# Ledger of designs, part 62: designed miniproteins, single chains, continued (4)

Each design is a single chain, and the fold is of that chain. pLDDT is the mean over its residues in the fold that is shown.

## One batch from the design tools (miniprotein)

Design m14138
Fold by ESMFold2-Fast:
Structure m14138 (fold): chain A 58 residues (1-58)
Amino acid sequence: SKIDEAIKLAEEALNEKDPDKADKISQKILDILSELSDEDREKVQKEADELNKKKLEE
């Protein structure tokens, strides 16, 4: 699903050390989010926030 794809890209972006590559991944996420409903975008954001929190608490 597009939601799963956006979440995978968010995880990939968080693990990417090259800022240029991370930016390109973020652009792909934004493109997918533009095609999603508000509810589905909220689900992606929630999952991305959890992944980011896990990285910061590592």
Scores: mean pLDDT 78

Design m14139
Fold by ESMFold2-Fast:
Structure m14139 (fold): chain A 89 residues (1-89)
Amino acid sequence: TLKEKILAQSREELFKSIRVQISLAKDAINKGNYITALGIALGALYDAKLSGDPALLQEAEAAFNLAKSKIAHTSSYIKRILETYKISL
């Protein structure tokens, strides 16, 4: 049906968006932009949870945890920003 076709297209767009976000987060980590990477990875993690896809969720969680670990030695200001997104170091 048209409804089924629209839902399938919406799911494919979500999956493409998640893959792009994970790729951008990994690129930011490789460039040493850990705060940017954490923000992008958090967005990817949220979308991956909504997608229900376990492979995307695992990959998004890996990127998020890696960015978080790289920021472990941050200033009180950065820690306050992370707390806004409910991220503890």
Scores: mean pLDDT 79

Design m14140
Fold by ESMFold2-Fast:
Structure m14140 (fold): chain A 85 residues (1-85)
Amino acid sequence: THGTVTAEFETRQKALEALAKVIGVLEERGLFVRGTVEGNTAIVEMEHPDMELLQEAAREAGEAALKVGAKKVEVEIRPATSSAP
């Protein structure tokens, strides 16, 4: 199962700071994560076989991004068996 948290910020620096915190939250939950920043947007991809654990961790990560000052946060969770668009 795969998930993505996308968070938009006022500045690239805030996006980088939020990326570190979001990754920390996810890693503390035992998830494998990879993050990047595009402009002022932090994008964190994560993978775990337990979809419920992934969903809870993604929600906490999204809330952490909002607390850092994210203007908008989007969370997408897809199971490995879902048809990709």
Scores: mean pLDDT 77

Design m14141
Fold by ESMFold2-Fast:
Structure m14141 (fold): chain A 69 residues (1-69)
Amino acid sequence: SFLFKLFDLDGDGTITKEELKRFLQAKGIEASDEEIDALIKRYDKDGSGTLTKEEFEEFLKSPEGKALL
């Protein structure tokens, strides 16, 4: 919830590639740009290159996303 509130303070309701990379780094996860692009492609239903709050919530409900919480 703390990290989710930090994302909410940046406040467009979308999560950029940079924000996602920073989040993963804060969790101690070394993610390449290619790995982040693959994750975004998996959950980005609109092809925008960003995640909406709804798409990010879907990620967090996955086993891999829950492991980050």
Scores: mean pLDDT 69

Design m14142
Fold by ESMFold2-Fast:
Structure m14142 (fold): chain A 94 residues (1-94)
Amino acid sequence: MTKVTLDVEMRGDTANVTVRVSDLKPDEVVILKVTLYKDGEVAERKIVALSTEGETRLSFDIPGLDKVEAEAYLYNLATGETRHVASRTAYMPP
C-alpha cells in the first residue's frame, strides 16, 4: 500500500513542506498541493506531481506568511481514481 507522509514547518516568513513517498506502484502518482496564505488571502499555490519514491522538500519565503496547507492525493493511472491520502496545516504561532 502506497504510503505518503507530510510535514510542514513554518518559521517567520519561511515554510518548508516535506513529502515522503514509499511503496509507490508504477501506475500511481502522488499529487502534492500546497496553498500559502498571507494576511488571510491566498498568496501562492503550487502543485507537484511525484512519480518516484523518496523525499521531496519544497521551501517558500513569503513576507507576512500566516498559514500553509499541504494536501496529498494518490492518482491511479489504471483506474482514473483520485484519493486524498494526507494533509497538514501550519499556522504562524501567536
Scores: mean pLDDT 82

Design m14143
Fold by ESMFold2-Fast:
Structure m14143 (fold): chain A 86 residues (1-86)
Amino acid sequence: SLAEEAVELTRAAAGYALAGELEKAKELFEKAIELLREARDPAAVDESIAILERAKELAEQAGNEEAVEVLTEAIERLRELKAEIE
């Protein structure tokens, strides 16, 4: 489903952010957000937010400030999307 694909793209993007591949992470986040918007599934948005919040925690523990910034922006965009589709 589009929702399942979006969640897996979010997971991949979080992994790229943690690896320091910030531009690739941003590209995959853009695609994931578009698929989540098309799917209009609030549960998939919540799952994606949970993935990003966990990745942000790991980035903070590692002192990876650039990854924290990218992940924080992605979380904010998903929270905005959830408000749009509810």
Scores: mean pLDDT 90

Design m14144
Fold by ESMFold2-Fast:
Structure m14144 (fold): chain A 78 residues (1-78)
Amino acid sequence: MKKYQLLAAGNISEVGAQTSLELAKKHKKEGNMKLAEQFVQGGEESAKSAAESYERAGLEEKAKKVLEETKKGIKEVE
């Protein structure tokens, strides 16, 4: 896969991780614990995919940032 394709895949997965954690927070606040847990899991998986794509593209700093932001988001939900 070429670098620009990996960057695009990483960006899509990063947005997916952010959206999933926002939905997890919303569902937790509304008392929907099962949905909140599912969105936390989805956010973790999307963040891992984004980090892997960024690392393969040679963007180690971007990969670290995605993982750190996701850890912070998960802590805010939990």
Scores: mean pLDDT 83

Design m14145
Fold by ESMFold2-Fast:
Structure m14145 (fold): chain A 71 residues (1-71)
Amino acid sequence: MGEEEKKKKRERRAELVKAYKDQLKDDLYTLGDKYNLDDDSKKKGDMVVDNIANIFEERLTEKELQELVNS
């Protein structure tokens, strides 16, 4: 496949990773509020989510990321 097509696939993966990351952070904050987690724990959760998102961006294909977002 061409270089432009590879770039588009990377961009789509990045968008899916961002969507999943934002959804996961929102879910974690909602759970944190429900269970009275402190702000420091919530901030550490954001850092973990960012690390997971980086792993997903590097390791997962667009199809795999789309399956996760659709879960």
Scores: mean pLDDT 72

Design m14146
Fold by ESMFold2-Fast:
Structure m14146 (fold): chain A 70 residues (1-70)
Amino acid sequence: SAAEERERRRQALLDAARSTIEELVKKLRDGEISLERFKKTAQSLIESLRMNGASEEDIEEIERLVEEAL
């Protein structure tokens, strides 16, 4: 159904964002990227999520993951 498709799409979007943050955190800890680059990339990801209609709660969850990495 359309509702199930929307839910899967939302979950996929959030899962992709979490995976991206996890990869960035590993690169930051390994010294492969600077803290400045990490912050800029994370900010761009969050802005992209807002533009793609992610809920405020979903965005706050991703923002918290970024803050915990710092």
Scores: mean pLDDT 82

Design m14147
Fold by ESMFold2-Fast:
Structure m14147 (fold): chain A 118 residues (1-118)
Amino acid sequence: SKEQKDLLLEIAKAGLNGDVESAKKYYEKLKSLNPTEEQTLFAELSIAVAEKDIKKAKELYHELLRKSKDPNLLLIAELLIAAMENDIVKFMTLEGVVRAHGDELTKEVLELAKKKIK
């Protein structure tokens, strides 16, 4: 739904900003909307990014990669991790993919992440 997508954007934004409190607040709201397993994994990953827990974020990304067929959620998750690690080479590769194939939400997260890495 639009409300679930709006919450995922707010959770991703909080993750990028290191705002653990806001990420958890939006995740609690998402839980009330009966989220998919992919949405739950993405929210947990975004919280790990906000906490700067690289190991947990990567573990959750591998779970998301195995369980999700949503290329946009996977692209956003990779952007969050690349931004957290300041992996400029990976980020530039992802920027190209997002501009060519990303949906509106994924492109919005890209612009937010660019402010953190550059």
Scores: mean pLDDT 86

Design m14148
Fold by ESMFold2-Fast:
Formats: C-alpha cells, structure tokens, sequence
Structure m14148 (fold): chain A 66 residues (1-66)
C-alpha cells in the first residue's frame, strides 16, 4: 500500500573539521544525527540512515569543509 509523501528535513553544521548532519522526519517525530570528522578540507559526502515505521531510508548531503 503506498504511503503518503514523507518529508525529511536535512540540516548540516560544520565546526572545524567536524561535520554534523541531522535528518528530521517531523511527521514521525524522528531525529537522527551523525557526526563525521574529515581529514582534509574540500567537498565531502555525508550520509545518515533514518528508520520510519520499519523502513530505513538513507539520506545524503554534500558539504564543503574550509
């Protein structure tokens, strides 16, 4: 059975070499946070898994570290 559209909000914070990615599913009240320390400046892809009702969704963000 198809479920209605799910909304996932992404927030990215960079502090030094540390990237924090937060994925929020407001309709389910679920928040997942991952923190990645990068060894080099530049463009990095960060991913986090969020589980909604037994379904796991992988979300990715591209972030630039100065």
Amino acid sequence: VPVGPQRIELSTTVSGNTVTLTATAPDQGVVRTTTVTVSEPGTHTVSVDITLGGVTITVEATVTVP
Scores: mean pLDDT 75

Design m14149
Fold by ESMFold2-Fast:
Structure m14149 (fold): chain A 60 residues (1-60)
Amino acid sequence: SPEQKHQSYVRSAKDYLKVSNGNCHFVKGIFKKNSNLSDEEINNIINTALKELKMDPCVF
């Protein structure tokens, strides 16, 4: 389902944020290269992941 796919993207974003020590531009670059997601969708996925990880929000 779309909800399950979204949750999968959030899990991937969490992993990338952990290994990059919160580098939002790096994580956004991965999604831009490997998906057909819009900038708005990518930003929402990353912000959701940051919130769930209790990390500081990123400024895009």
Scores: mean pLDDT 84

Design m14150
Fold by ESMFold2-Fast:
Structure m14150 (fold): chain A 87 residues (1-87)
Amino acid sequence: SLEELKEQQIERIERGLAQLSEMVDEIKKTLSPEQQAQLDALFAEIKELAEQTIEEIRKAESEEEIKRIMDEFDKQVRALLAQMFAL
């Protein structure tokens, strides 16, 4: 159902954030204070994007809309992750 797809995608986003949070904590141990601040800022941007995406998913009226929302989210997250791993 549409509601099941919404719940599955929201859970996927939440699990992804939890895993990324653990990775960020490990990466921070090897970075300078300035790089840590940049990493924190990029992770905060990903968290804000995730919160916005979850709200868009909740408002979506079709499976096609959810797929478009998730495709855009995945694209933006990939760009931010590339910036994080370039630190």
Scores: mean pLDDT 89

Design m14151
Fold by ESMFold2-Fast:
Structure m14151 (fold): chain A 62 residues (1-62)
Amino acid sequence: SIEEAERHEELGDKAFEKGDYKTAAKHYAKAVTLYTEELGGGDPRVREVGRKLAQALKKAQE
């Protein structure tokens, strides 16, 4: 559901703010999947969470 996607995005944001980039990436990945299923891959929300996921993955490797 969209509500479940929003919950995962919020958990990802909280993990990212704490510097837990690996946990943030896991939650953002789930949010991307759920938003894509509910809204389609062309929705701006999918693109925005996908951008957050990419940033979290890059920082997790540092």
Scores: mean pLDDT 86

Design m14152
Fold by ESMFold2-Fast:
Structure m14152 (fold): chain A 83 residues (1-83)
Amino acid sequence: EIEKLIEEFKKEVEKLIEEVEKVSKSFAEHMRKAVEKDLEEIEKLKETLDEEEIKKKIKLYLDIFESLKRMALTVAKLEKERK
């Protein structure tokens, strides 16, 4: 069911954003705005009923947010190692 896929996506992304918020609230806010836009694109894809395309987009977005989390954590670590 498409709704279940979207719900799981929202839960996974929220976990990623919560980890980022611990090190950078501003970066987490930018990620939340990006999620809003991505959800709008997924909603448009629901109109096509192409479940496979929706799954591919969700996987792509999750990969992007996972990369953004790693980047934010790396930057925070570097900032801590600075004077």
Scores: mean pLDDT 78

Design m14153
Fold by ESMFold2-Fast:
Order: C-alpha cells, then sequence, then structure tokens
Structure m14153 (fold): chain A 98 residues (1-98)
C-alpha cells in the first residue's frame, strides 16, 4: 500500500496486519523480532529520528535475524531506507520463508 498516512504509527501496523493475516503462526514466530525491528526502522525514518538511532535499529534487526535470512533482511532494510513501506519489506522477508 501507498504511505498516505505516514504521520500516524497506526497505518504501518494496519498494513502489516493485513499482510500477516494469511501467514501461519510458526512462520510469524520465527521472524517476529526481525519484523518488529523493521517496522520500528520504517517509523524512525518517517519521523526523522537521529542517525545513531537508525543505525542501532538496522544493527539490531540484523542481529535478531537467523543467518540464512540476513541477506534478505539487508535488502528489506535497504528498501525501507529508499522509501518503500514496511509492508513491502516484510513481504520480501515472508516470501523467503515459503
Amino acid sequence: MIEKLNEESEEPANEILELLKDKDSETLLQVADTMFLLVQLYYALKVGAKQEEIESLKKNALEATPEELKEVVEQAIKMIEEGKSASEALELLLEYLK
């Protein structure tokens, strides 16, 4: 979805809930921490958080990620940094878990 209400934290959460409702709970549990940190990174960038906070969130997202998923999460971080929505980044991660 397009980020028409980026000022509200509720919009990213709603997009993510729509994305997740069709996924099984085991898949969601495996990447829950990574997904949460990607959402926080998206929101931090939207509100103009400090560079040190943004860098910390990127590092924490990668550290929370299983080794097999790190390259996909690096791509997801890149998408968020380039202005893609959190839902698009999470979709990339969830597609890898097929």
Scores: mean pLDDT 71

Design m14154
Fold by ESMFold2-Fast:
Formats: C-alpha cells, structure tokens, sequence
Structure m14154 (fold): chain A 74 residues (1-74)
C-alpha cells in the first residue's frame, strides 16, 4: 500500500475527532509522515510543511488541511 494513502486516511480520521483523541491522531499522522519522509521525497516535503505550520502557530485543523492538499497535489 502507498505510504501517502495511509497518511491521507490518518488525516481524515483526525479531522473527524476532537479533544485528546484528535491530538493523538494528529501526533500519529505526523509520526507516519516523518517515517515515510525518509524514503519518499513527497512525504518529506509534507513533513517540512507540517513543521513550518507548527512553528507559525497554525491550528491542528489548518495543518491537517495543508497535509491533505499536499497529498492531493502528489
């Protein structure tokens, strides 16, 4: 299975959750992106975008939307 397809599924799941469960799903999504980024240039770019979003103080919702858009462009 595609690593990007797994990340997309995690993003969709995180977007449906709230509170602690959303935070846990978001953290799992970031970990999966980081792991995928070591072998996949597209996943590495997505990891960089997510990191930049966190540094800018973007919300979890905004970062999940950025990840989803980047996957769709791949």
Amino acid sequence: SSKLAEIEELVKKAQELSGKKRQEAFDKTLQKISEAGSDDARANRIAQLAAEGLEKGLSIEEILELIKEAIEES
Scores: mean pLDDT 81

Design m14155
Fold by ESMFold2-Fast:
Structure m14155 (fold): chain A 70 residues (1-70)
Amino acid sequence: PLSPAEQTEETVRRLIDYLESHLDELSPEQAREAVEGLESVLATTPQSWLSPELKQRLLEVIERLRERAE
């Protein structure tokens, strides 16, 4: 069984992969909702639970979603 930290990292990685693959298919409204959701994940997830690489990928996806939301 995965630890809570490992489970969270796996879930976040899958979410990033999905969003990267479907970024151009999102409406501006969906992009805004995705930004809010990802910002909540960053605010509530302990720093030690996400690798620096995954955290950087998450921040990059948030920036791309913000561009889409405008």
Scores: mean pLDDT 80

Design m14156
Fold by ESMFold2-Fast:
Structure m14156 (fold): chain A 112 residues (1-112)
Amino acid sequence: SKLEQAKKYLEEGKYDEAIKLLRPLFDEIASNETAHKYTLPEQIEVLVLLAEALIKSGDTSPENIELLKRILDYLKSIKRAFGPLLGKPYVEDIDKAIKDIEEYLKKNGVEL
């Protein structure tokens, strides 16, 4: 699957290749027309992996900062809407990703 391929790219330090693979999936999740193609676990995995790739890439461009802010908002929205219904591993993955994004944004001068 594309998610398995993205994980392999992340393990190999190929962050730009992971971003190229994951960003179109995020765009589909962020669209009302295509979000239904993804299960909630798949949505969480795309968001978490894309955030990791963006942070580890070290690209602090305004575009990548804006994308991390959007991912942060989506993760917080999922946690608010589905937190009580999600299994502990998903909640822990979301909480870790939120923390990592917030710390990275603050390190790069973004006020939250």
Scores: mean pLDDT 87

Design m14157
Fold by ESMFold2-Fast:
Structure m14157 (fold): chain A 66 residues (1-66)
Amino acid sequence: ATYLEQAEQYLNLAEKAFDAGDYETAAKYLDEAVSVVASVHGLGALPVPLAERVKELSSKVKDKLA
């Protein structure tokens, strides 16, 4: 799989964990998705849909963990 496919899979897992109310697990998977892309290209290299999902989920996770 490409690094973008790995990031997509981690984002899917993070979103599912968030929907289940497991905000700690959602934060971990979100961090993994960001780390996969950041180690190669950085967030600016993400397709717009993936970048928007990262931003949206990151904001939601922050609100729940505060």
Scores: mean pLDDT 75

Design m14158
Fold by ESMFold2-Fast:
Structure m14158 (fold): chain A 77 residues (1-77)
Amino acid sequence: AEIEARLAEVREAIDKLYAMAQEAYSNGDIAEAERLYEAAVEAERKVQMGRSYREAGDDESARAHLEEADRIIREGL
């Protein structure tokens, strides 16, 4: 399917994690804020790898890295 759409979807999810982390900090929940930031950073790393594979024309590897990003996001929450 469309790797570009998947990349955008995961990027939006990461942006939401950053927003949630900032809100947690504002609410005084530092432990949750740190957990959300760590998940966002790790997922962003996977997105960069997925983008690189997509640019190389390897859609299967790109999809695998995006699936790993989704897993990191879910487990980080």
Scores: mean pLDDT 81

Design m14159
Fold by ESMFold2-Fast:
Structure m14159 (fold): chain A 79 residues (1-79)
Amino acid sequence: MEAIKKALEEGRKVAEELRDTAEPEVVLGRGNIAAAETYNELTGYDPELERQIEVARRALALLEAGDREGAYRLAEEAE
């Protein structure tokens, strides 16, 4: 429970820092990645979560490049 709270706090901090400088979807994506990275660090290493984080980073890069369909397709395939 505590690890989840700290992860959400870190994600929110990242989102707040980007709020005025990036598109809402990019802000949400970067916040979610920061939260997942923090959670993985606090709960020990989970290879599956690390794989999901890597896929999320790639999907976010596509979203930032304007390829929304590619980003969503990659995210769905990672499930």
Scores: mean pLDDT 72

Design m14160
Fold by ESMFold2-Fast:
Structure m14160 (fold): chain A 113 residues (1-113)
Amino acid sequence: FVADALPISLLDGLVLALKAGQPGTHLIRSEEEYQAFVEEAQKRLDELEKTRKELIDKANSIDPNDPNYKEKVLEIVREAIEKGAFGAAREIVKKYPDVLTEEELEELIKEYE
């Protein structure tokens, strides 16, 4: 399960902060500041979910009979990595294993960590 070893990005860090409730709580002076932090983190999660959906939709819209099919899929995977949407990149690779192997994906991710 390579999915258990997700690289920690700013967005992934926010997910962990929301889930654990521990990172950042000592920097928050009031409930109002905590709510503002949660709202900002939720906004970033919504942006990440939107990006993930857009990238997966792009990959699904590629014509498999296109002579550049593999190159277009690889381009979307690289875009996902550049945007920190590593989960989307892994989902795309899992759906298109004939285009990019899991090992090749992990090597690309290492370049951006």
Scores: mean pLDDT 67

Design m14161
Fold by ESMFold2-Fast:
Structure m14161 (fold): chain A 53 residues (1-53)
Amino acid sequence: MSATTQAAILLEAMANLDTASQRRLAERHGLSQSTVSRLLRELGITFEKMRAS
């Protein structure tokens, strides 16, 4: 996936952080809820790396 798409998912999730939000994100991007949950974790790791400077 593109970094832009992943960043958009992260930003929207950070605003809500609820199960309904993850389900809606999965629906909008044509992904499974479990896939969205995985992406959020991966994006969290990436964000941490970017912050570590």
Scores: mean pLDDT 63

Design m14162
Fold by ESMFold2-Fast:
Structure m14162 (fold): chain A 63 residues (1-63)
Amino acid sequence: MKKLLEEQRESLEELSKYVTPIEVESARLTLELVEKNDWKKLKELSIKNREKILQEAEELKKK
């Protein structure tokens, strides 16, 4: 799990360059949930983030 948390932190640093402070806060909460072993909430956040990325990609395809 330590390696997984390290990867998540690296991703958070990268993501902070492209998103609003609110989104960064959401990602930080995800890391805290991992540390607390709250997998249910972590799974919900992962699903929401993936949905947002897919929606953004679809919008970019529409010219």
Scores: mean pLDDT 64

Design m14163
Fold by ESMFold2-Fast:
Structure m14163 (fold): chain A 74 residues (1-74)
Amino acid sequence: SPRQAARAAVVVAVEIGAISFSETLPDNPAAQETVRLSLEGLEALLKEYGHLFTEEQLKRVEDAIARARALLAA
């Protein structure tokens, strides 16, 4: 079951992480690999804890992850 304090912490951490990765991609391959692994971790958290998010929060996080994925693929 969601707990109020844990819910707030998870939502904030996931939103901050996804937005950070969507704004700037590092130029070096090792840092890009770290971003890729971090995105996999964020996607796993969304699968397990996505029910804690509002529809607007979930869409913002998913859009940010998609943008970060597109930057890694370019």
Scores: mean pLDDT 70

Design m14164
Fold by ESMFold2-Fast:
Structure m14164 (fold): chain A 97 residues (1-97)
Amino acid sequence: ASSLPVELAKRELPGQIRRALAEAGIERGEEVLRLWEEAVKLGPELAVEIAGIALFAELEGIELTPEELVELAREIAGRGVTEEELLKMMKERKEKR
């Protein structure tokens, strides 16, 4: 399997996330980028999922801990989930604590 698409995602996703958050008027973009940097250390496929969840959580105004974010990414990795299902999972994760 080629690592080139994964390497490009690692380099471009932080910039894309920052731009998406700026376009949405979200000032917490730097916090999401820090979570992405930690996620990359866990592996490229999981890092992409973590970045997606982190961006969606920020857009929905849901604050997740790095641990909750990683757990959600592992739970949905390789699975097709809707945005509504993901939102429900994020809210349930926060409420269970």
Scores: mean pLDDT 61

Design m14165
Fold by ESMFold2-Fast:
Structure m14165 (fold): chain A 72 residues (1-72)
Amino acid sequence: SLRERLDTLLDRYAARSEERAVPAGVYIEALERIFGLSLSPEERAEARAYLDELVARGRLRRTAEGRYYRPP
């Protein structure tokens, strides 16, 4: 699923500090490139929503500028 592929991507490639935090779009582009996917606008919106769900669950942090990283 899209969520499972995002989990796999984030496990390997999530930014590890606030200073290196990257926008949702960068993770989504990496997801498309690494898994050979072409996501619809609706699937991209779902991916962004899932990143915010991971923030709510304490799995990621989001900066004031909307960039995402994995907490230490």
Scores: mean pLDDT 85

Design m14166
Fold by ESMFold2-Fast:
Structure m14166 (fold): chain A 81 residues (1-81)
Amino acid sequence: SLLESIEKTIEKIRNAKTVEEIKNALLELMEEAGDNREVRLRAIGIILRVIGMEFEGASLEEIKKYAVEELEEMLKKLKEK
């Protein structure tokens, strides 16, 4: 399910060793979201912010925290629907 795909993406990001792995996990989620525009747009937004954070010199741990918190917020809202 899409909810399981989001949970897997959160786990992939928590275990990521590079910012590239975080970006790749989010791109995979965007593809798995298919026709779900809300999830696709949220994933794109997170990717853009991750790129900005990397450019600003944020640590891998700061980027992971941001991406995980955004996905957990999205997952919570989707479960409440």
Scores: mean pLDDT 85

Design m14167
Fold by ESMFold2-Fast:
Structure m14167 (fold): chain A 72 residues (1-72)
Amino acid sequence: MPSVPQSEIDDALVRMERAVIKSTPDPTRDQQLKLLDDYAAGKISRAQYRQRMRELTPQSVLDKIAALRKQL
């Protein structure tokens, strides 16, 4: 069983979410990447990041991110 601290899981999730955003053509892609970078830099909380991503990001991208979180 994997035994990793939450901070390492969080870092891996940020990297995976960035890959999903980059792979998905969307008019708001640059804004999504900037939002992820702001979260990675600690400028916004995880809760704020998730809320803003839901408002900005198409449901298809959110579904891919959710699937990746289950696989990690």
Scores: mean pLDDT 68

Design m14168
Fold by ESMFold2-Fast:
Structure m14168 (fold): chain A 71 residues (1-71)
Amino acid sequence: SLEEAIIKKAKEYIEKNIKELPKEIQKLVEELKKKGGVGEVAAANLIKVYKSGELDLKEVIKKIEEELKKL
């Protein structure tokens, strides 16, 4: 399904990128992963935004914390 394909791509993206991230972001990404497929998609998107440089570390942390509260 489309949902399964999106989740699979999110998991692959996290696996490729997580070890290169600050430890604070790594911990929050692991917490999002515990929320299942929706958390994995959210984590992958936030990693992409962080790597783009559009948001600083503090802003990315805030968005991850907000997503964790939502899930």
Scores: mean pLDDT 79

Design m14169
Fold by ESMFold2-Fast:
Structure m14169 (fold): chain A 80 residues (1-80)
Amino acid sequence: NLEEIKERLEKIKDEYLAFLETKLSPEQVAEVRKKLDEVIEEFMKKYEEALRKGDNEAIVKALIEARKKMYEIVNEALEK
């Protein structure tokens, strides 16, 4: 269910942002939010395309890539 997966990614985003609000300026948090939103948007597009093609492997790979990109974005932000 695409809606359910999107909700889970949004929760992960919110959890990261709540943590970063304790460490970073509001401007830096806003930049991270934008980047995380872009990752979720790209995942949604890849999910829909893979679903149309019946490519279950591509769906799983897209989810793994999205989670990895979110982690990398958060880690880079913490480097300042």
Scores: mean pLDDT 85

Design m14170
Fold by ESMFold2-Fast:
Structure m14170 (fold): chain A 91 residues (1-91)
Amino acid sequence: SAANQAAAETARRLAAFLEELGERLRATGDPGLVELGELLLRVAEGLRRMAEALAAGDREAALEAARALQPDLERAAALIAEHLEAVAAAA
């Protein structure tokens, strides 16, 4: 569907952004920012899997990929809050 294709494209664009941000944060060598960078890279990988499932019209696979993202998203949100100024500067 057009909605699934739009959602898949949005997820791919977000994944690309998070990969770039994640690599920049890892390059700082700061332990908290390195952890956040690694989490963002895992979230990007999960978003790509979700995008593939959405593009294929596989609702169950897309939901499974989304659920698998929840723990990493919650941890990333906490680390973003702790390191907000550094994340804003890197974005």
Scores: mean pLDDT 86

Design m14171
Fold by ESMFold2-Fast:
Structure m14171 (fold): chain A 88 residues (1-88)
Amino acid sequence: SMEEEIEKAKLKAQFYLTSAENILEMLKLYREKGIELSPEVIEQMLKQVELNLEAAREYSKKLTPEDQEEIEKKIEELEKQLEELKKG
């Protein structure tokens, strides 16, 4: 049904948002603890965040306008965190 497809898309969007948030939190924790990651590893992790946020945005397009707005606000929050981490 359409309701089942929308619910699956919502779960997918939430999964990708959670995955992006977890990577960002791990990067912040390592930075706070003074744990040095190689530049290549940092770049790969930041790229994975970008891909997860893109996937969340694509799945959000299948949702109700209300749920799409909620997901988009969370994407914008995480994109801001990503930009701050990219600046060093």
Scores: mean pLDDT 88

Design m14172
Fold by ESMFold2-Fast:
Structure m14172 (fold): chain A 77 residues (1-77)
Amino acid sequence: MEELRKKILEAQRNKDVDKFIELVKEALEQGRLDAVLGVDASKLSFEEIINRLKGLLDAVGAEDKMDEVIELVKKNL
């Protein structure tokens, strides 16, 4: 968990869009949305999860991937 979270934060800090999206998809497919958000997703509403993901994607410059990421969240919830 911590290792994946650290890699996600590092990709976000470096604005490595491809690596960030790869790690986000991996985390979502593994049911580890907590590693993407840094908090337990079960304590968040779907709206709060989506708003946090939008902020993260915007910060990295990956806004064009938002619809794809939302679809993965829906599939894994």
Scores: mean pLDDT 78

Design m14173
Fold by ESMFold2-Fast:
Structure m14173 (fold): chain A 66 residues (1-66)
Amino acid sequence: MIKSLPVEKTVTVRVKGPAYVGVSIGTEKDGKLVIETRTFRAEGDSEVTVELPDDATEVKAATVPV
């Protein structure tokens, strides 16, 4: 999981075989939780790196084989 302190926050998802990778990022702004989901397609064994906002409070990643 991403921890506080670093100015730069990233999450890396390792994928085996062709798959879709979904990354859901939660941020809190003005007392409200905002969730953004980003989807990537991996063509084979690969790593998907996603940069997170500095105010991200949660992140979840899932892979769906194709």
Scores: mean pLDDT 72

